# Ledger of designs, part 67: designed miniproteins, single chains

Each design is a single chain, and the fold is of that chain. pLDDT is the mean over its residues in the fold that is shown.

## One batch from the design tools (miniprotein)

Design m2319
Fold by ESMFold2-Fast:
Structure m2319 (fold): chain A 70 residues (1-70)
Amino acid sequence: SEIIKEIEKKIEEVEKLIENEEFEKALEKLQEINDLFTKNEEKLTQEEKLYIQEKVLKAIEKMNEKIEKL
């Protein structure tokens, strides 16, 4: 699915922003991911939704770890 590939690319961008401690930009990208997910929710299978949710949660966990070390 093209939408899944687009979301995955945005998650990779979020991970890079987190590594660079650009948290405001990371949050903006997370919002873009959420908007894209919500807009296309009816077109996604349950398995695809879970896959994306797991990826997003991992990115959020990584961001929280970085923030806690500041």
Scores: mean pLDDT 84

Design m2320
Fold by ESMFold2-Fast:
Structure m2320 (fold): chain A 65 residues (1-65)
Amino acid sequence: SAPEVTVEKLYRFIKIMQLSKEELVSFLKREFGVEIEDPNASLEEILKIAAEQLGLEPYNPSILE
């Protein structure tokens, strides 16, 4: 587990690695134990759930734009 990760860092990692939504969900489950119940959840919703489960600081919504 890596509780020091931020939602901004996760978003930047997704963009750099060009992860699909399915790859992101798998990555979050494998590395951080984050469970995403809705397979059709948006990227923003996935990141919000990850932030909540990991106790991360709120992300800046402008970073997702």
Scores: mean pLDDT 65

Design m2321
Fold by ESMFold2-Fast:
Structure m2321 (fold): chain A 75 residues (1-75)
Amino acid sequence: STLEEVEKQAEEFKEWVRKNLSPERAEEIIQKVEEVLEEFKEVYEDPENKEAQERLFEELRELQELIAEEVAELE
């Protein structure tokens, strides 16, 4: 249930990115979303895996940085 909802929202976000951002930026962000989703699935299947949790947090931070870069280009 929750995993399916997260996967659906990730797919909707990737589609939004493809339609609204440049192709190069869309590729970077979509790849990072997929990396986050992969680590989230590992944590979902094994919540005691601290290494997977650390990777998930790192991938989320990197995704936030990419999104912040897009927002910062407001010249």
Scores: mean pLDDT 80

Design m2322
Fold by ESMFold2-Fast:
Structure m2322 (fold): chain A 87 residues (1-87)
Amino acid sequence: MMPSQEELVERIREAIENNDLEELKKVMEEVRKVLEQLSDEERANLIGAILAVASEALAKDPNNEVAREAMREAIELSEELKERREE
């Protein structure tokens, strides 16, 4: 069964809080699969939610490696989305 967008964001938050890089990578693989089934607006919303969670974590602890990885992957997804929409 496909996880919901809310479940994916919650799992990313938990992975950041637990400093669990392996779980983050697994969740991000699921995010990429879910994004293929979403509208452009839903994709932007999911990517934005991940960026918000990672940004908040980095504001609290700039040395959180899992939060930095989440931010990096979310930025890459955002750039891929923009590139495909800007012709």
Scores: mean pLDDT 80

Design m2323
Fold by ESMFold2-Fast:
Structure m2323 (fold): chain A 96 residues (1-96)
Amino acid sequence: MFEELVETVEEILRLAEELTEEEWQRALEIARRAAADSSLSAEEKREKVLAELRREHPVLARALELAYELEERIRNGEISEEELDRLSELAEKRLA
């Protein structure tokens, strides 16, 4: 279980490393627009962001999809606080 979480985080970080600053800013803009749309549910916002990113940058869409899967696992209690702390430490080491 923990090994799968580490692999997911490593994949997200690897995909993120390939992004330019402009691509990252574009992704944030798309996310902010979806977040500001009060007519959409949380699920609809996620689908809208993923659909838009899949058209503009498929690699970034994949990274975000993996991040959403990780967030859902955390929310469902599938990841312990101890495992979450370890993932944070690994992410910090990778980003440093």
Scores: mean pLDDT 70

Design m2324
Fold by ESMFold2-Fast:
Structure m2324 (fold): chain A 77 residues (1-77)
Amino acid sequence: SEVEKLKQQAEEVKEQGEKETERYAELAKKVAAETSSGPATRHSGEVIRAIGDGVDARIALEQKYKELLDQAKKLES
């Protein structure tokens, strides 16, 4: 059914969101290690930018997941 397709798509988006969350945690770890070791380097700037990009990607995936679930609920009601 259409509801089942939307729920399947929501699960796929959830899995992508989990991978992005994991990537964000690793990048945050790198920033913490580098900033505690002395003055910021060129590498720390690249990692900070990647963290920002990851936050935006995670928010987009979370919104998509909610939209898919909301569409499924509307079809069930």
Scores: mean pLDDT 72

Design m2325
Fold by ESMFold2-Fast:
Structure m2325 (fold): chain A 104 residues (1-104)
Amino acid sequence: SASELSEELIALSLALKEKKTKELEERYKEVLEELVKYHKSLDPETAEEEIRKKIEEIVEEQIKILELSEEEKRKLGLSDEEIEELEKKREELEEKARKILEEL
């Protein structure tokens, strides 16, 4: 699913921050291009380059939010429940990134 591909792209981005390898860069590109194809099928009129840029911007913003402290998340108006869900999501994505690094 698009949600699973988005999570994989975030996990690959986190893995690349920990250890930059050509193999991880190639895997990131493959997942990114699958997401571009998916979104292009839903919006045929938007250029692939524009879709790619938007996906990368969304991934970067999601990582930025996940990396914020609990205090910074509260300043953004997030509830304690929303912060707890984001912290759980961060843990899941960090674990997925760790598993990716173990496969190298």
Scores: mean pLDDT 84

Design m2326
Fold by ESMFold2-Fast:
Structure m2326 (fold): chain A 82 residues (1-82)
Amino acid sequence: SFEITVEVDGKEYTLELSNGELKIEIDGETVTLNIDLNNVSVLVGALLRAIGIELDAERDGNKNKLKAAQVAKKAVFELLKK
């Protein structure tokens, strides 16, 4: 497994990449993304998925899901910078 630490709104979040999944939970709201570190198309797909979840959460007023999506999005962006 591989760990990624990201900061959102002054708070640090550590995510574990395990079995090709990146998962974050905030107050019962979970975001799970499929990750393949050797496949840029999968990483771009994960980024687009996280953006879609973020937009849906913003529309629905689900602040915990929004935060989870923002954390996941930032983590995928860091993986793309390799």
Scores: mean pLDDT 84

Design m2327
Fold by ESMFold2-Fast:
Structure m2327 (fold): chain A 60 residues (1-60)
Amino acid sequence: KEEEVEKYSKELEREAEDIMAQAEAEAKASNPQQAADLVFAGYTKRQELRAESAKKRAEL
């Protein structure tokens, strides 16, 4: 179970990192609405990661 959670967490973290990097690129390109949406998506992914990990541990 811990192994499965750890693997899943790493995948979500990678996705969040990619989204955040894209948000920075969009911000530099002067596309503020796109940048804001991407930042929010990345933040949401990290929150999901934490909630998912806590939930799976509680379901032991």
Scores: mean pLDDT 71

Design m2328
Fold by ESMFold2-Fast:
Structure m2328 (fold): chain A 56 residues (1-56)
Amino acid sequence: SPEEEASLATMFETTGLIAIRNGKLDEARAWAQRVVATGSPLFQAAAQRVLDAIDS
């Protein structure tokens, strides 16, 4: 469902942000790229926010 997909997207974003907070930038980038590969627009948006956070 769209609500479940949105919740998963938030969880994927949070996972990437935790990796960034722990200094694991390469792991966060790899995680975000794997999420993008799923093809879901909501997951791609979440992954892009993680990639943007790495560049900040």
Scores: mean pLDDT 82

Design m2329
Fold by ESMFold2-Fast:
Structure m2329 (fold): chain A 125 residues (1-125)
Amino acid sequence: MLEEIKKEIKEKLLEILEEIKKDPVAKPFLEDFDAEALGKPDFYSLVKDPVSLKKIEELIKEGKIETVDEFEGLFSRMYYNVMYAFDDSDPLVAQAAEVFEKVMKKLKPLKEEEEKKLKELKELE
C-alpha cells in the first residue's frame, strides 16, 4: 500500500539523517545557527526559511516530509541559505557543500527504490 511505502521511506530518511548528524562536517548545522557567535546578527533577517538538521527531523516526524525529493529539497535549501548569507571563502560554505554532496550520495539508491515500489504499486491496480 502507498502508506506502507511512505512509512518505509520515512524510516530510511531518518536513518540517513542520523548518519549525517554523526559526521563532524555536519556539526554547525545540527541546530539553528548562533548568528551572533558566527558574526552574522542579520542572518535570520536575510534567510526567511532557515533549515537545520533538527528542523528536518521534526518535519519528518510530523509527517510534513514524506518523499525523498522533499528531504533533498530541505538540504538544498540549507546549502543555498549558507551560500546566500556567508562569503564564498567562509569554511561554512565548503562544509554545507560537503554535507549536501554526502546526502545526495546516500539518497541515490533510496530514490531508485522509491520509484521501483511506486511503479510496482501501479501495476497491481
Scores: mean pLDDT 81

Design m2330
Fold by ESMFold2-Fast:
Structure m2330 (fold): chain A 64 residues (1-64)
Amino acid sequence: AAIEAERPELVAGAEKLYEDAKKDIEQGNKRQALIDSIAAAILYGAAGEVDKAREVIKETEKLL
């Protein structure tokens, strides 16, 4: 079951991971960027932010 009261915390965690993934891309660390992006997508999905999770996955696929 979704923990609605904790949704903002999940989104914040996902945003941090997505920012970390962007930094990894800038540093040329594609493997770490992929890991951080997948983690961010999972947290966005858990928060009910399905469109954002999809966007993160889509951007990550461009790196492969």
Scores: mean pLDDT 77

Design m2331
Fold by ESMFold2-Fast:
Structure m2331 (fold): chain A 91 residues (1-91)
Amino acid sequence: SKEKLIEILKEAIEMVEKGASPREVADFLLEKAKENPELRFELETLAGIAYIVDAIARRMVEESGIDPEEAEKWAREIVLKALKEFLEYYK
């Protein structure tokens, strides 16, 4: 349901704002997709974005010598933006 999707998105946003990693957010969204199979497409898409962003952040550290905390902060900001854009679309 739309209401359930909005609830899950708001919870994911709160997790990021409290310092959850992109991977932790992705795992949360995948668990919610299992509990709500009707929302699987939306939640797995967002989880996929979070995993890709996490992978990019790891490459920034490994290949470009970016500080791990700065790379993680960047990744959280990108995931937060994606979650908020998705929420606004369904609001």
Scores: mean pLDDT 88

Design m2332
Fold by ESMFold2-Fast:
Structure m2332 (fold): chain A 92 residues (1-92)
Amino acid sequence: MNPLLTALALISTAIDLLEKRPDMPVDEIVEEAVARVRAGFPRPLTPEEQANLDKAAEEVRKILRDAKTPEEAIQKLSELALKYSEEVEKAS
């Protein structure tokens, strides 16, 4: 699997969590999204997949902290997902 796919999975999960529970604390959204991505793998993550997941988690955390509204956070997370999607296509 492309290691950047773990980043896309995290961002998509964070968007879903925020849409369903907009009042959820930033750290709880990030921790839950990371846990769901890890649980979705049929095997342990490689060090490279884990590093990309950790990097994406920090980018998501920053967006959630800096955003003034849940709507702004969802928009910025969607922009981040597009960026990672483009990197996945370039790596293929």
Scores: mean pLDDT 79

Design m2333
Fold by ESMFold2-Fast:
Structure m2333 (fold): chain A 70 residues (1-70)
Amino acid sequence: SMDDRLQMRIFSDRQLTQDRIAALNAGADEQRVRQIYQQYRDLIDNYINQGNFDQARQVVDQTSQQLQSL
């Protein structure tokens, strides 16, 4: 449903914003953070648009792990 898509977009946006801020505060390179964010943001949005919410959640988790590893 549209509500499910909206909720997943809000969730992913909040999670990715938190992870990006945490990575930058930990001294991660801004360009690397941006590259990871953009690659995974597009993939997450594609899954949300297709209604594949389980895949979208999985990619959010993967993005968090990648940003934490910086």
Scores: mean pLDDT 86

Design m2334
Fold by ESMFold2-Fast:
Structure m2334 (fold): chain A 89 residues (1-89)
Amino acid sequence: SEEIEKRKEELKKELLEKEIERGLLGIELGILNIIRKNIEKNYEKLDEEEKQKAEKELEELEKRIEELERRIEELDEEIKRLEEEIKKL
């Protein structure tokens, strides 16, 4: 029916939007992990003032990484639900 087709299109659009968001957050997470590894690798070469600055930057990075990981997990669950709903139609 036309109503089922319209509902499938709406769900597919929502799925695409969630997949794009998930992809963008995955890229950000990848970049932040590279930055974190670079700070960690160079940490022992830093003076005490630079170490304090690096520790603060690492703390801020860890908080952002945790937020991104939580949002990615939420999106992965939402994507799975949308895929299952589309399959049942």
Scores: mean pLDDT 89

Design m2335
Fold by ESMFold2-Fast:
Structure m2335 (fold): chain A 80 residues (1-80)
Amino acid sequence: MLEPASEKQKEEAIKAMKEYLEKLGKLTPESEKAAKELAEALANVDSVKASQAAQKLKEASGLSSDEVADLVRKGVNALL
């Protein structure tokens, strides 16, 4: 059972996702917003919202499905 992530863990997840987007040259206002929505959904263990946010991030950033999966792994690792 995953406990609700603390606000600090959520901020670390957002930071990790933003750093990954910046490294790929894909950090924009739209991709940053989508990454924040994804981090919030992951922090709340909301699989439906996480899937929707990941799709929005893919559309906003132009990342491949594999790159989105890597971003999700970095966010989840920061929450754990």
Scores: mean pLDDT 79

Design m2336
Fold by ESMFold2-Fast:
Structure m2336 (fold): chain A 83 residues (1-83)
Amino acid sequence: SPLMEQIEQIYKEILELEKQFEQALAQGDLETAQQLIRQMEELYRKLQALADQSGTKEAYKLLVLAGMRLIGMVAELMLAERQ
């Protein structure tokens, strides 16, 4: 469906932000890493709204996977900030 295509596109953007986040952490760029988490949170909220609109198991699965990635990134940033 068109909604599922939008959901998949947002999920792909989330994966690209995660890649950029790992690169920022590797370079010690905590300001960029924090900014990327904020962008990820905005994409997550958009994904949540579309998943709720679609009502499909496939959409909610991608939302859960995105949420787990966001939690992991927040944890990694918190640990990096305490170095």
Scores: mean pLDDT 89

Design m2337
Fold by ESMFold2-Fast:
Structure m2337 (fold): chain A 87 residues (1-87)
Amino acid sequence: ELSAQEQLELAKKLLEEAKKTVEEGIKNKESVEDTVKKITPLIDKAGEYLKKALSKMNAAEQQKAIDEFNKMMKEIYELIKEMVERE
């Protein structure tokens, strides 16, 4: 099985891909619905990797991992909000 750090890095990579997908959707004037459908499986998979990472971490490591994940999710949310406001 993958280490906690490897699981966390996979979660982050999936969130980076989700963010890039939203940015490309904005650039290409894609619908919010189509963009959300594309990123949902990426976000779901990222959450699964985060869950596995957290199971092997101490409290301080868990807090840091959760904070980083939430920061990336917030960036994705703000981009989706921009898409909704432009629709």
Scores: mean pLDDT 87

Design m2338
Fold by ESMFold2-Fast:
Structure m2338 (fold): chain A 92 residues (1-92)
Amino acid sequence: SEIAKLKKKLIEKLKEMLEAVENNDKEKFKKAGEEFLQAVRELAKLGEKKDAKDALKTLIDFAKEAARENPELKEVMEEIIKKAEELLKEIE
């Protein structure tokens, strides 16, 4: 149940990040990205390390592509990428 809720939250936060990109909303992107990373931390704590790592890789790929296509959001996307890469090392 808790694992299923966290996985649903990851999908919801990724959708919020996509909406933030479409609306050029830096603050919404940052908030959704940080909440995504927190859900990944909780998922890893519950022993779902593979799913947590897969979610981080998905976020990194998404943010890298979005940063390339949306220069105005590049700085906030690079900040989220850095945090995701650090968390990926911690989950190892």
Scores: mean pLDDT 87

Design m2339
Fold by ESMFold2-Fast:
Structure m2339 (fold): chain A 69 residues (1-69)
Amino acid sequence: AAKKEKLVADLKAAIEANDVEGARKALEGLIVLFPEDEKVQSAAKAFSEARKAGLPELEAYKAAYAVLK
C-alpha cells in the first residue's frame, strides 16, 4: 500500500484507540511526506482551526481525519 494510505489508516486507528501521540505522529508524517497533497493540506488546516477554536487535541485529529477519508 502507498505510504499515504498507511498513515491515514494509522491516524484512524490512533483516534479509535484515543491515542493522541499516535494520531500526532500519523498526521505529522502525512504533512512531511505529502506537503503538496491538497487533502493533506486541508487536513492540517482542519486540525489547526479546531485547536484554535479550543477543541481538545483528539477532536482536532478527528476533524483532520474527516477531510482525509
Scores: mean pLDDT 85

Design m2340
Fold by ESMFold2-Fast:
Structure m2340 (fold): chain A 71 residues (1-71)
Amino acid sequence: MSEKEREAERLGVQAVLAIAEGRPEEVRRLVAKAVETGVLSKAGLQSIADYARSQGQEEAAAYVEEAIASL
């Protein structure tokens, strides 16, 4: 696995945990970093947004949607 792929997995896991913990600002920070570094795909970000919405974390889902729009 490449270093970039490992970072993508790490950011994805951290975002999922931040959603589960009710930390929308941490989700915002993590997806902003993912967009800046180009490590997460639109599909990957969409999966995070879908998970946030499934957990009732509408604010976190909105931040991920903003990140997708910036791609």
Scores: mean pLDDT 80

Design m2341
Fold by ESMFold2-Fast:
Parts: structure tokens; C-alpha cells; sequence
Structure m2341 (fold): chain A 75 residues (1-75)
């Protein structure tokens, strides 16, 4: 994978994790739905960690700025 593909993948996974977090916090979600969402979120966070380990410090700094903006839009 190219560095750009890794960055795009991390942003996609981060967005998915934020949507799962919304589902976990939703009072209309059943306990089973919340448990499934929590498991999926943990798996996604592990994948993000593995992808981030392939980036340089400069690339991580650029990505961190994009992640902060993404969190502001979703929360």
C-alpha cells in the first residue's frame, strides 16, 4: 500500500469507529447491538494502530490534524 492509501484507510476506519461509538451510546440500541458494536470498534482500533505504525512522524502529524477535524464533524 502507498502512504496515501494508508492515510485514506485510517480515515475511513476512524469514521467507522466514530459511527460505532454513536451506536454504543444510543439509548435505542439493544444490549446485543451495543456488544456487537463495541467488539467491531475494538477490532477497527487495533487495525488503525497497525496502520499508524507504518507512517513517519510527519505523516502522523498531518493525519492527527485530519482526525481532529473528523471528530469535530461527527461529534
Amino acid sequence: MSIEEIKEKILELAKEALLLDKKIKDPNSSPDQKAAALKQRDEILTEIRNLVSKLSDQEIEELEKELIELEKKIK
Scores: mean pLDDT 80

Design m2342
Fold by ESMFold2-Fast:
Structure m2342 (fold): chain A 115 residues (1-115)
Amino acid sequence: SSEVQKAKQALQQAVQDRFLGKKPKLSPKDVTILTGHGLSKIAKNAKEAKTELELDIVKSFGLMLLSVSIRDPRTPADVKKLLQQTKDKIVKAKTPEELAKIAEDTSQKLYQIAS
């Protein structure tokens, strides 16, 4: 979506700013959209997982993404609550289909909040 592209551009600018010794700038909306985009990738990777190890790797990346976003001071309080609930669901997920659905459902909710 155009909002995902704008958030990705903001992330690229933040990386450039850091390289040039400038303070990176990411808005609460950008962090929310980037987290949603990350979860959409987790959902895709979960569907592609063929072994228990591959599923555990995807699950670990999802939990890392959520933990980073929850700790970010720019993440809105309602988003933090949703991400914590999602983290708890991901920990309990036993199949690629369960993990993909949890990540996909939360990704869509994050895009709705950011819109």
Scores: mean pLDDT 86

Design m2343
Fold by ESMFold2-Fast:
Structure m2343 (fold): chain A 103 residues (1-103)
Amino acid sequence: VEEARRLGRELARRVIEAARRSPAEGGRMMEEAAERLTELMRRGSPEEARVLGEEAIEMARGLGEIFPEIGDALVDEIKRGVAAGPEAFLGAGHSASLTLRGL
């Protein structure tokens, strides 16, 4: 669980740092992070998947602070993806990446 949280936070940090440089870089890193988080969720325990989902939601909140115009919609989309499972989360992450690249 601690390792899953550390990995999730590191992925979130990379996405947020990329987004601060540009929305396009944020979108590209978001796509990579969504793929990696999804793989970790599929291979991990239910508790590890829950922790990774929490870190993904915090990542979306951090992105919403950088881009307030999409913040609430982004957080809601990622929350719904996390709740529906890894496949739905992957779709939400890809959609979020496209939204960021459109800014």
Scores: mean pLDDT 84

Design m2344
Fold by ESMFold2-Fast:
Structure m2344 (fold): chain A 78 residues (1-78)
Amino acid sequence: SKADELYQQALEQIDRLAAAVANNAPLAEIQAILAQLFALVQQLYQATTDPEELQKRVSELEQRLQEVGAALKEVLAK
């Protein structure tokens, strides 16, 4: 489904974000990845009709972002 495709794309953007942070990518590149991720999450909210499925997917995305979380928070504070 479109929701499944958007969820997979969001996971891929989180992996890309983790790689960018690990490789000390420019702040502009990190911000561009975050903007794309936020857009995908908004589309996922609109495409997902089952609230329980949406909650599970959002929780998984939050958990993966938390794994990048300390480094990401430091980048966003600059």
Scores: mean pLDDT 80

Design m2345
Fold by ESMFold2-Fast:
Structure m2345 (fold): chain A 84 residues (1-84)
Amino acid sequence: MKKEAEEYIKKARKALEEGNLEEAEEYIRKALEAARRLEGKEGLELLAEALELGAELARAQGNEQMARLLQGQAEAYRKEAEEL
């Protein structure tokens, strides 16, 4: 699952850079699902990265409130990972 989460994160980032918001949303969702199956520090770090991409997607869609919520959750997971 780790390589799958990393691959989906890469695809999501590329889709965001190219302005393919629907494709980015699909890959962000798949990255979150793959990362949630991982335990420990690596899973939390990949969850945070996928949520950060989700925040960028929400911002690109004009949903600033959703972007702030996703950024907050990503920061929480990053802090949790640092303590492991």
Scores: mean pLDDT 86

Design m2346
Fold by ESMFold2-Fast:
Structure m2346 (fold): chain A 67 residues (1-67)
Amino acid sequence: SMAELERAKELLRRDVEGVLASLPLSEEERAQIEAELARALAARSMEELHAETGRLLATIKEIVEKL
């Protein structure tokens, strides 16, 4: 349902904001994560949200491994 999609987006936004507040990210890395979050939050279905969230998490992992 749309309510489930909106709830999932709210949880994702909150969790990613916590990551951005906790890590010593460069402006470039912050901008990339924020852009990928924006793409995920634009998802029109749970399937799209899951796919975009997977890509976002992969980006965060790559950045963290290089810190």
Scores: mean pLDDT 86

Design m2347
Fold by ESMFold2-Fast:
Structure m2347 (fold): chain A 83 residues (1-83)
Amino acid sequence: PEAPEVVDGFESTLSMVEIATSIMNQLLEQGVISEEEKKEVIEAAEKGPEAVKKKAEEYKKEGKEELAATLESILKGEELDKK
């Protein structure tokens, strides 16, 4: 299976928003993150991978290393908690 030349920048952003929303909802329900952090992550995902990278760096500066690592995993498309 080979992908066409067209880069999935917009599609990648949509997939990232869905993944981020699902993960953030789970973390919020578990009390691991705040509603503000959820909104910030989703907004960054909607803006694209560059915004998510910047948000991950901000969380590292704030000492939220686990949340930053979660964002980096989303960017890589790696399996963190796939069904």
Scores: mean pLDDT 69

Design m2348
Fold by ESMFold2-Fast:
Structure m2348 (fold): chain A 75 residues (1-75)
Amino acid sequence: SMEELEEKLRELEKLLVEAAEAIRDDPEMMKKLQELVGEFQRKLKEALEAGDVEKALEITEETIEKVKELLEEAK
């Protein structure tokens, strides 16, 4: 549903802020985060333009997991 997508997007936004703060002094990790965000934004736009909310949700959930993995690598 759109409500579920909005909730996951809010979760991702919060996680991205936390990630950026945690890796701010690591330029290589910041580059990886920026590449993840860029790819996410492209895929999300394509899914939403196609009216595929389920795919948009899947892409958002996959991106959340990838950001969490990147944060674990930064420890």
Scores: mean pLDDT 85

Design m2349
Fold by ESMFold2-Fast:
Order: C-alpha cells, then structure tokens, then sequence
Structure m2349 (fold): chain A 75 residues (1-75)
C-alpha cells in the first residue's frame, strides 16, 4: 500500500537504505495483490532510488557498497 512507500521514503531520507528497500518491497507486493499499477510503479522507483544511493561514487565502505543482491520476487 501507499503507506509502505511513505515508510520507504522516510527510511531513505534517514540513510536507512536496507529498511527503505524492505518497505518499498512490501509496497510492491501489496500493489501486485491489489493490481494497483500506481503503487507498483512508485515502489519500483523507490527501489531504484535506494540502489542509486547505495552505489554512490564517494567510495565509503567500498567492499560492502559493491555487494547488493536484489531479493527475487519469485522466491
């Protein structure tokens, strides 16, 4: 639901990228259940924003920053 997208945005702003990703993933799952394309697109954009933040070019914690596996929606 939209509430999870809002949670994702909040965590993203706090720098809690893992929590943001989980919140957006929940929003995506609910959007699929409800066949709500607006929620699905918002959640997908949020996920992309999180990955953009995780791959910042500042080279902080380079080993951890390079390793980011998306949980498969089919699992």
Amino acid sequence: AIAYNNLGNTYLNLGQYREALEAYQKAYKIGKELNDEDTLESASKGILEVYSKLKVSIDENPVEMSVSSLPNYTS
Scores: mean pLDDT 67

Design m2350
Fold by ESMFold2-Fast:
Structure m2350 (fold): chain A 82 residues (1-82)
Amino acid sequence: DSQDDFSTGVQLMLLGRFEEAVVHFQRSLQLNPNDSTAWRNLGQALMRLGRFDESVQYYQRSLQLNPDDQQAQRNLQQAQQS
């Protein structure tokens, strides 16, 4: 389910398995597209893969859903500088 895919994605991020983390966050978002935290984590995984343009788009999506997310704001600034 969405929470299982999200949790698996987070664990894969901790293991440095960023390409696999992307797959699990995408699955989570197919089931729950309004999860601002999952959008942010997808952006973080893509940033670790050097896919900065995609990470910017997904951080922007996270902030559209939750504009007060300071972590997403900081991550967006880092991605835009790359």
Scores: mean pLDDT 89

Design m2351
Fold by ESMFold2-Fast:
Order: structure tokens, then sequence, then C-alpha cells
Structure m2351 (fold): chain A 69 residues (1-69)
């Protein structure tokens, strides 16, 4: 599924606010996301989350939230 960078950033911001990921992980994710086109696949977003050091639990929650788009 294709999503926008804005949609991905909104979900990641929510994970920070809910305490699922750190602000540092969100910043690392955002830096990587900005190197991609405005529209990205869910699979690319999940791979960037892994590279940003998010836990398997955090990645599962991210995938669940992205499935709503």
Amino acid sequence: MLITQDQANRVVTRLVLEGVISPEQANAFGRRLRTLPETVSTEQVLELAREAGMSDEAIAELERLLARY
C-alpha cells in the first residue's frame, strides 16, 4: 500500500506521544524518510523504522496504524 510522508510522520508522532518510541528514534526515522519520494510503500516505512532502531513491538504497532490508510 502507498502512503504519504505526512501520514507516516503523523503515525510516528503518535507513537512518541504514547511512549512507544523515543524522540531520538522518531528523529532518525524522519531523516531517512526525507530521502524518499513524497509517496512511499508501507514496506519502505517499516524498513526505515527498523533502521531507526524501533523495537519489534513498536514496528508491529506502526504497521497496525498504517493499515488504516
Scores: mean pLDDT 83

Design m2352
Fold by ESMFold2-Fast:
Structure m2352 (fold): chain A 56 residues (1-56)
Amino acid sequence: MREKQIEDIEIGLRGINPDSPLSDEEIRKLAEEHLDFGYKNRPGALAGARALAAQL
């Protein structure tokens, strides 16, 4: 489900930088955009989130 995939991406982003200056709302928006533009049909949405977070 979409919400579960967004949640998994959020967890991945926060796990990489839990002290990130980005707010929970900003991380959520990044997760939603990431899912919408390339990861909604990819197994391993968390792997995609890790790749995105490497650019943070």
Scores: mean pLDDT 60

Design m2353
Fold by ESMFold2-Fast:
Structure m2353 (fold): chain A 59 residues (1-59)
Amino acid sequence: GSGESAARNVVGAALSDAKEYGKEIGLESARRGAQQLVDAGEMTPEQAERAVKEAEEKI
């Protein structure tokens, strides 16, 4: 599956948003992006949790 590519996109977007708008907005972006991909069937809930965790650690 494309889960690894989707996870990289979530983390990258979150880091970009954190740089522009601050840590809280970056974390919110990660959570929303990951959930949207789960809802679309492009990522499992477990992959989404890992992507959000990676974004949290990097922000």
Scores: mean pLDDT 82

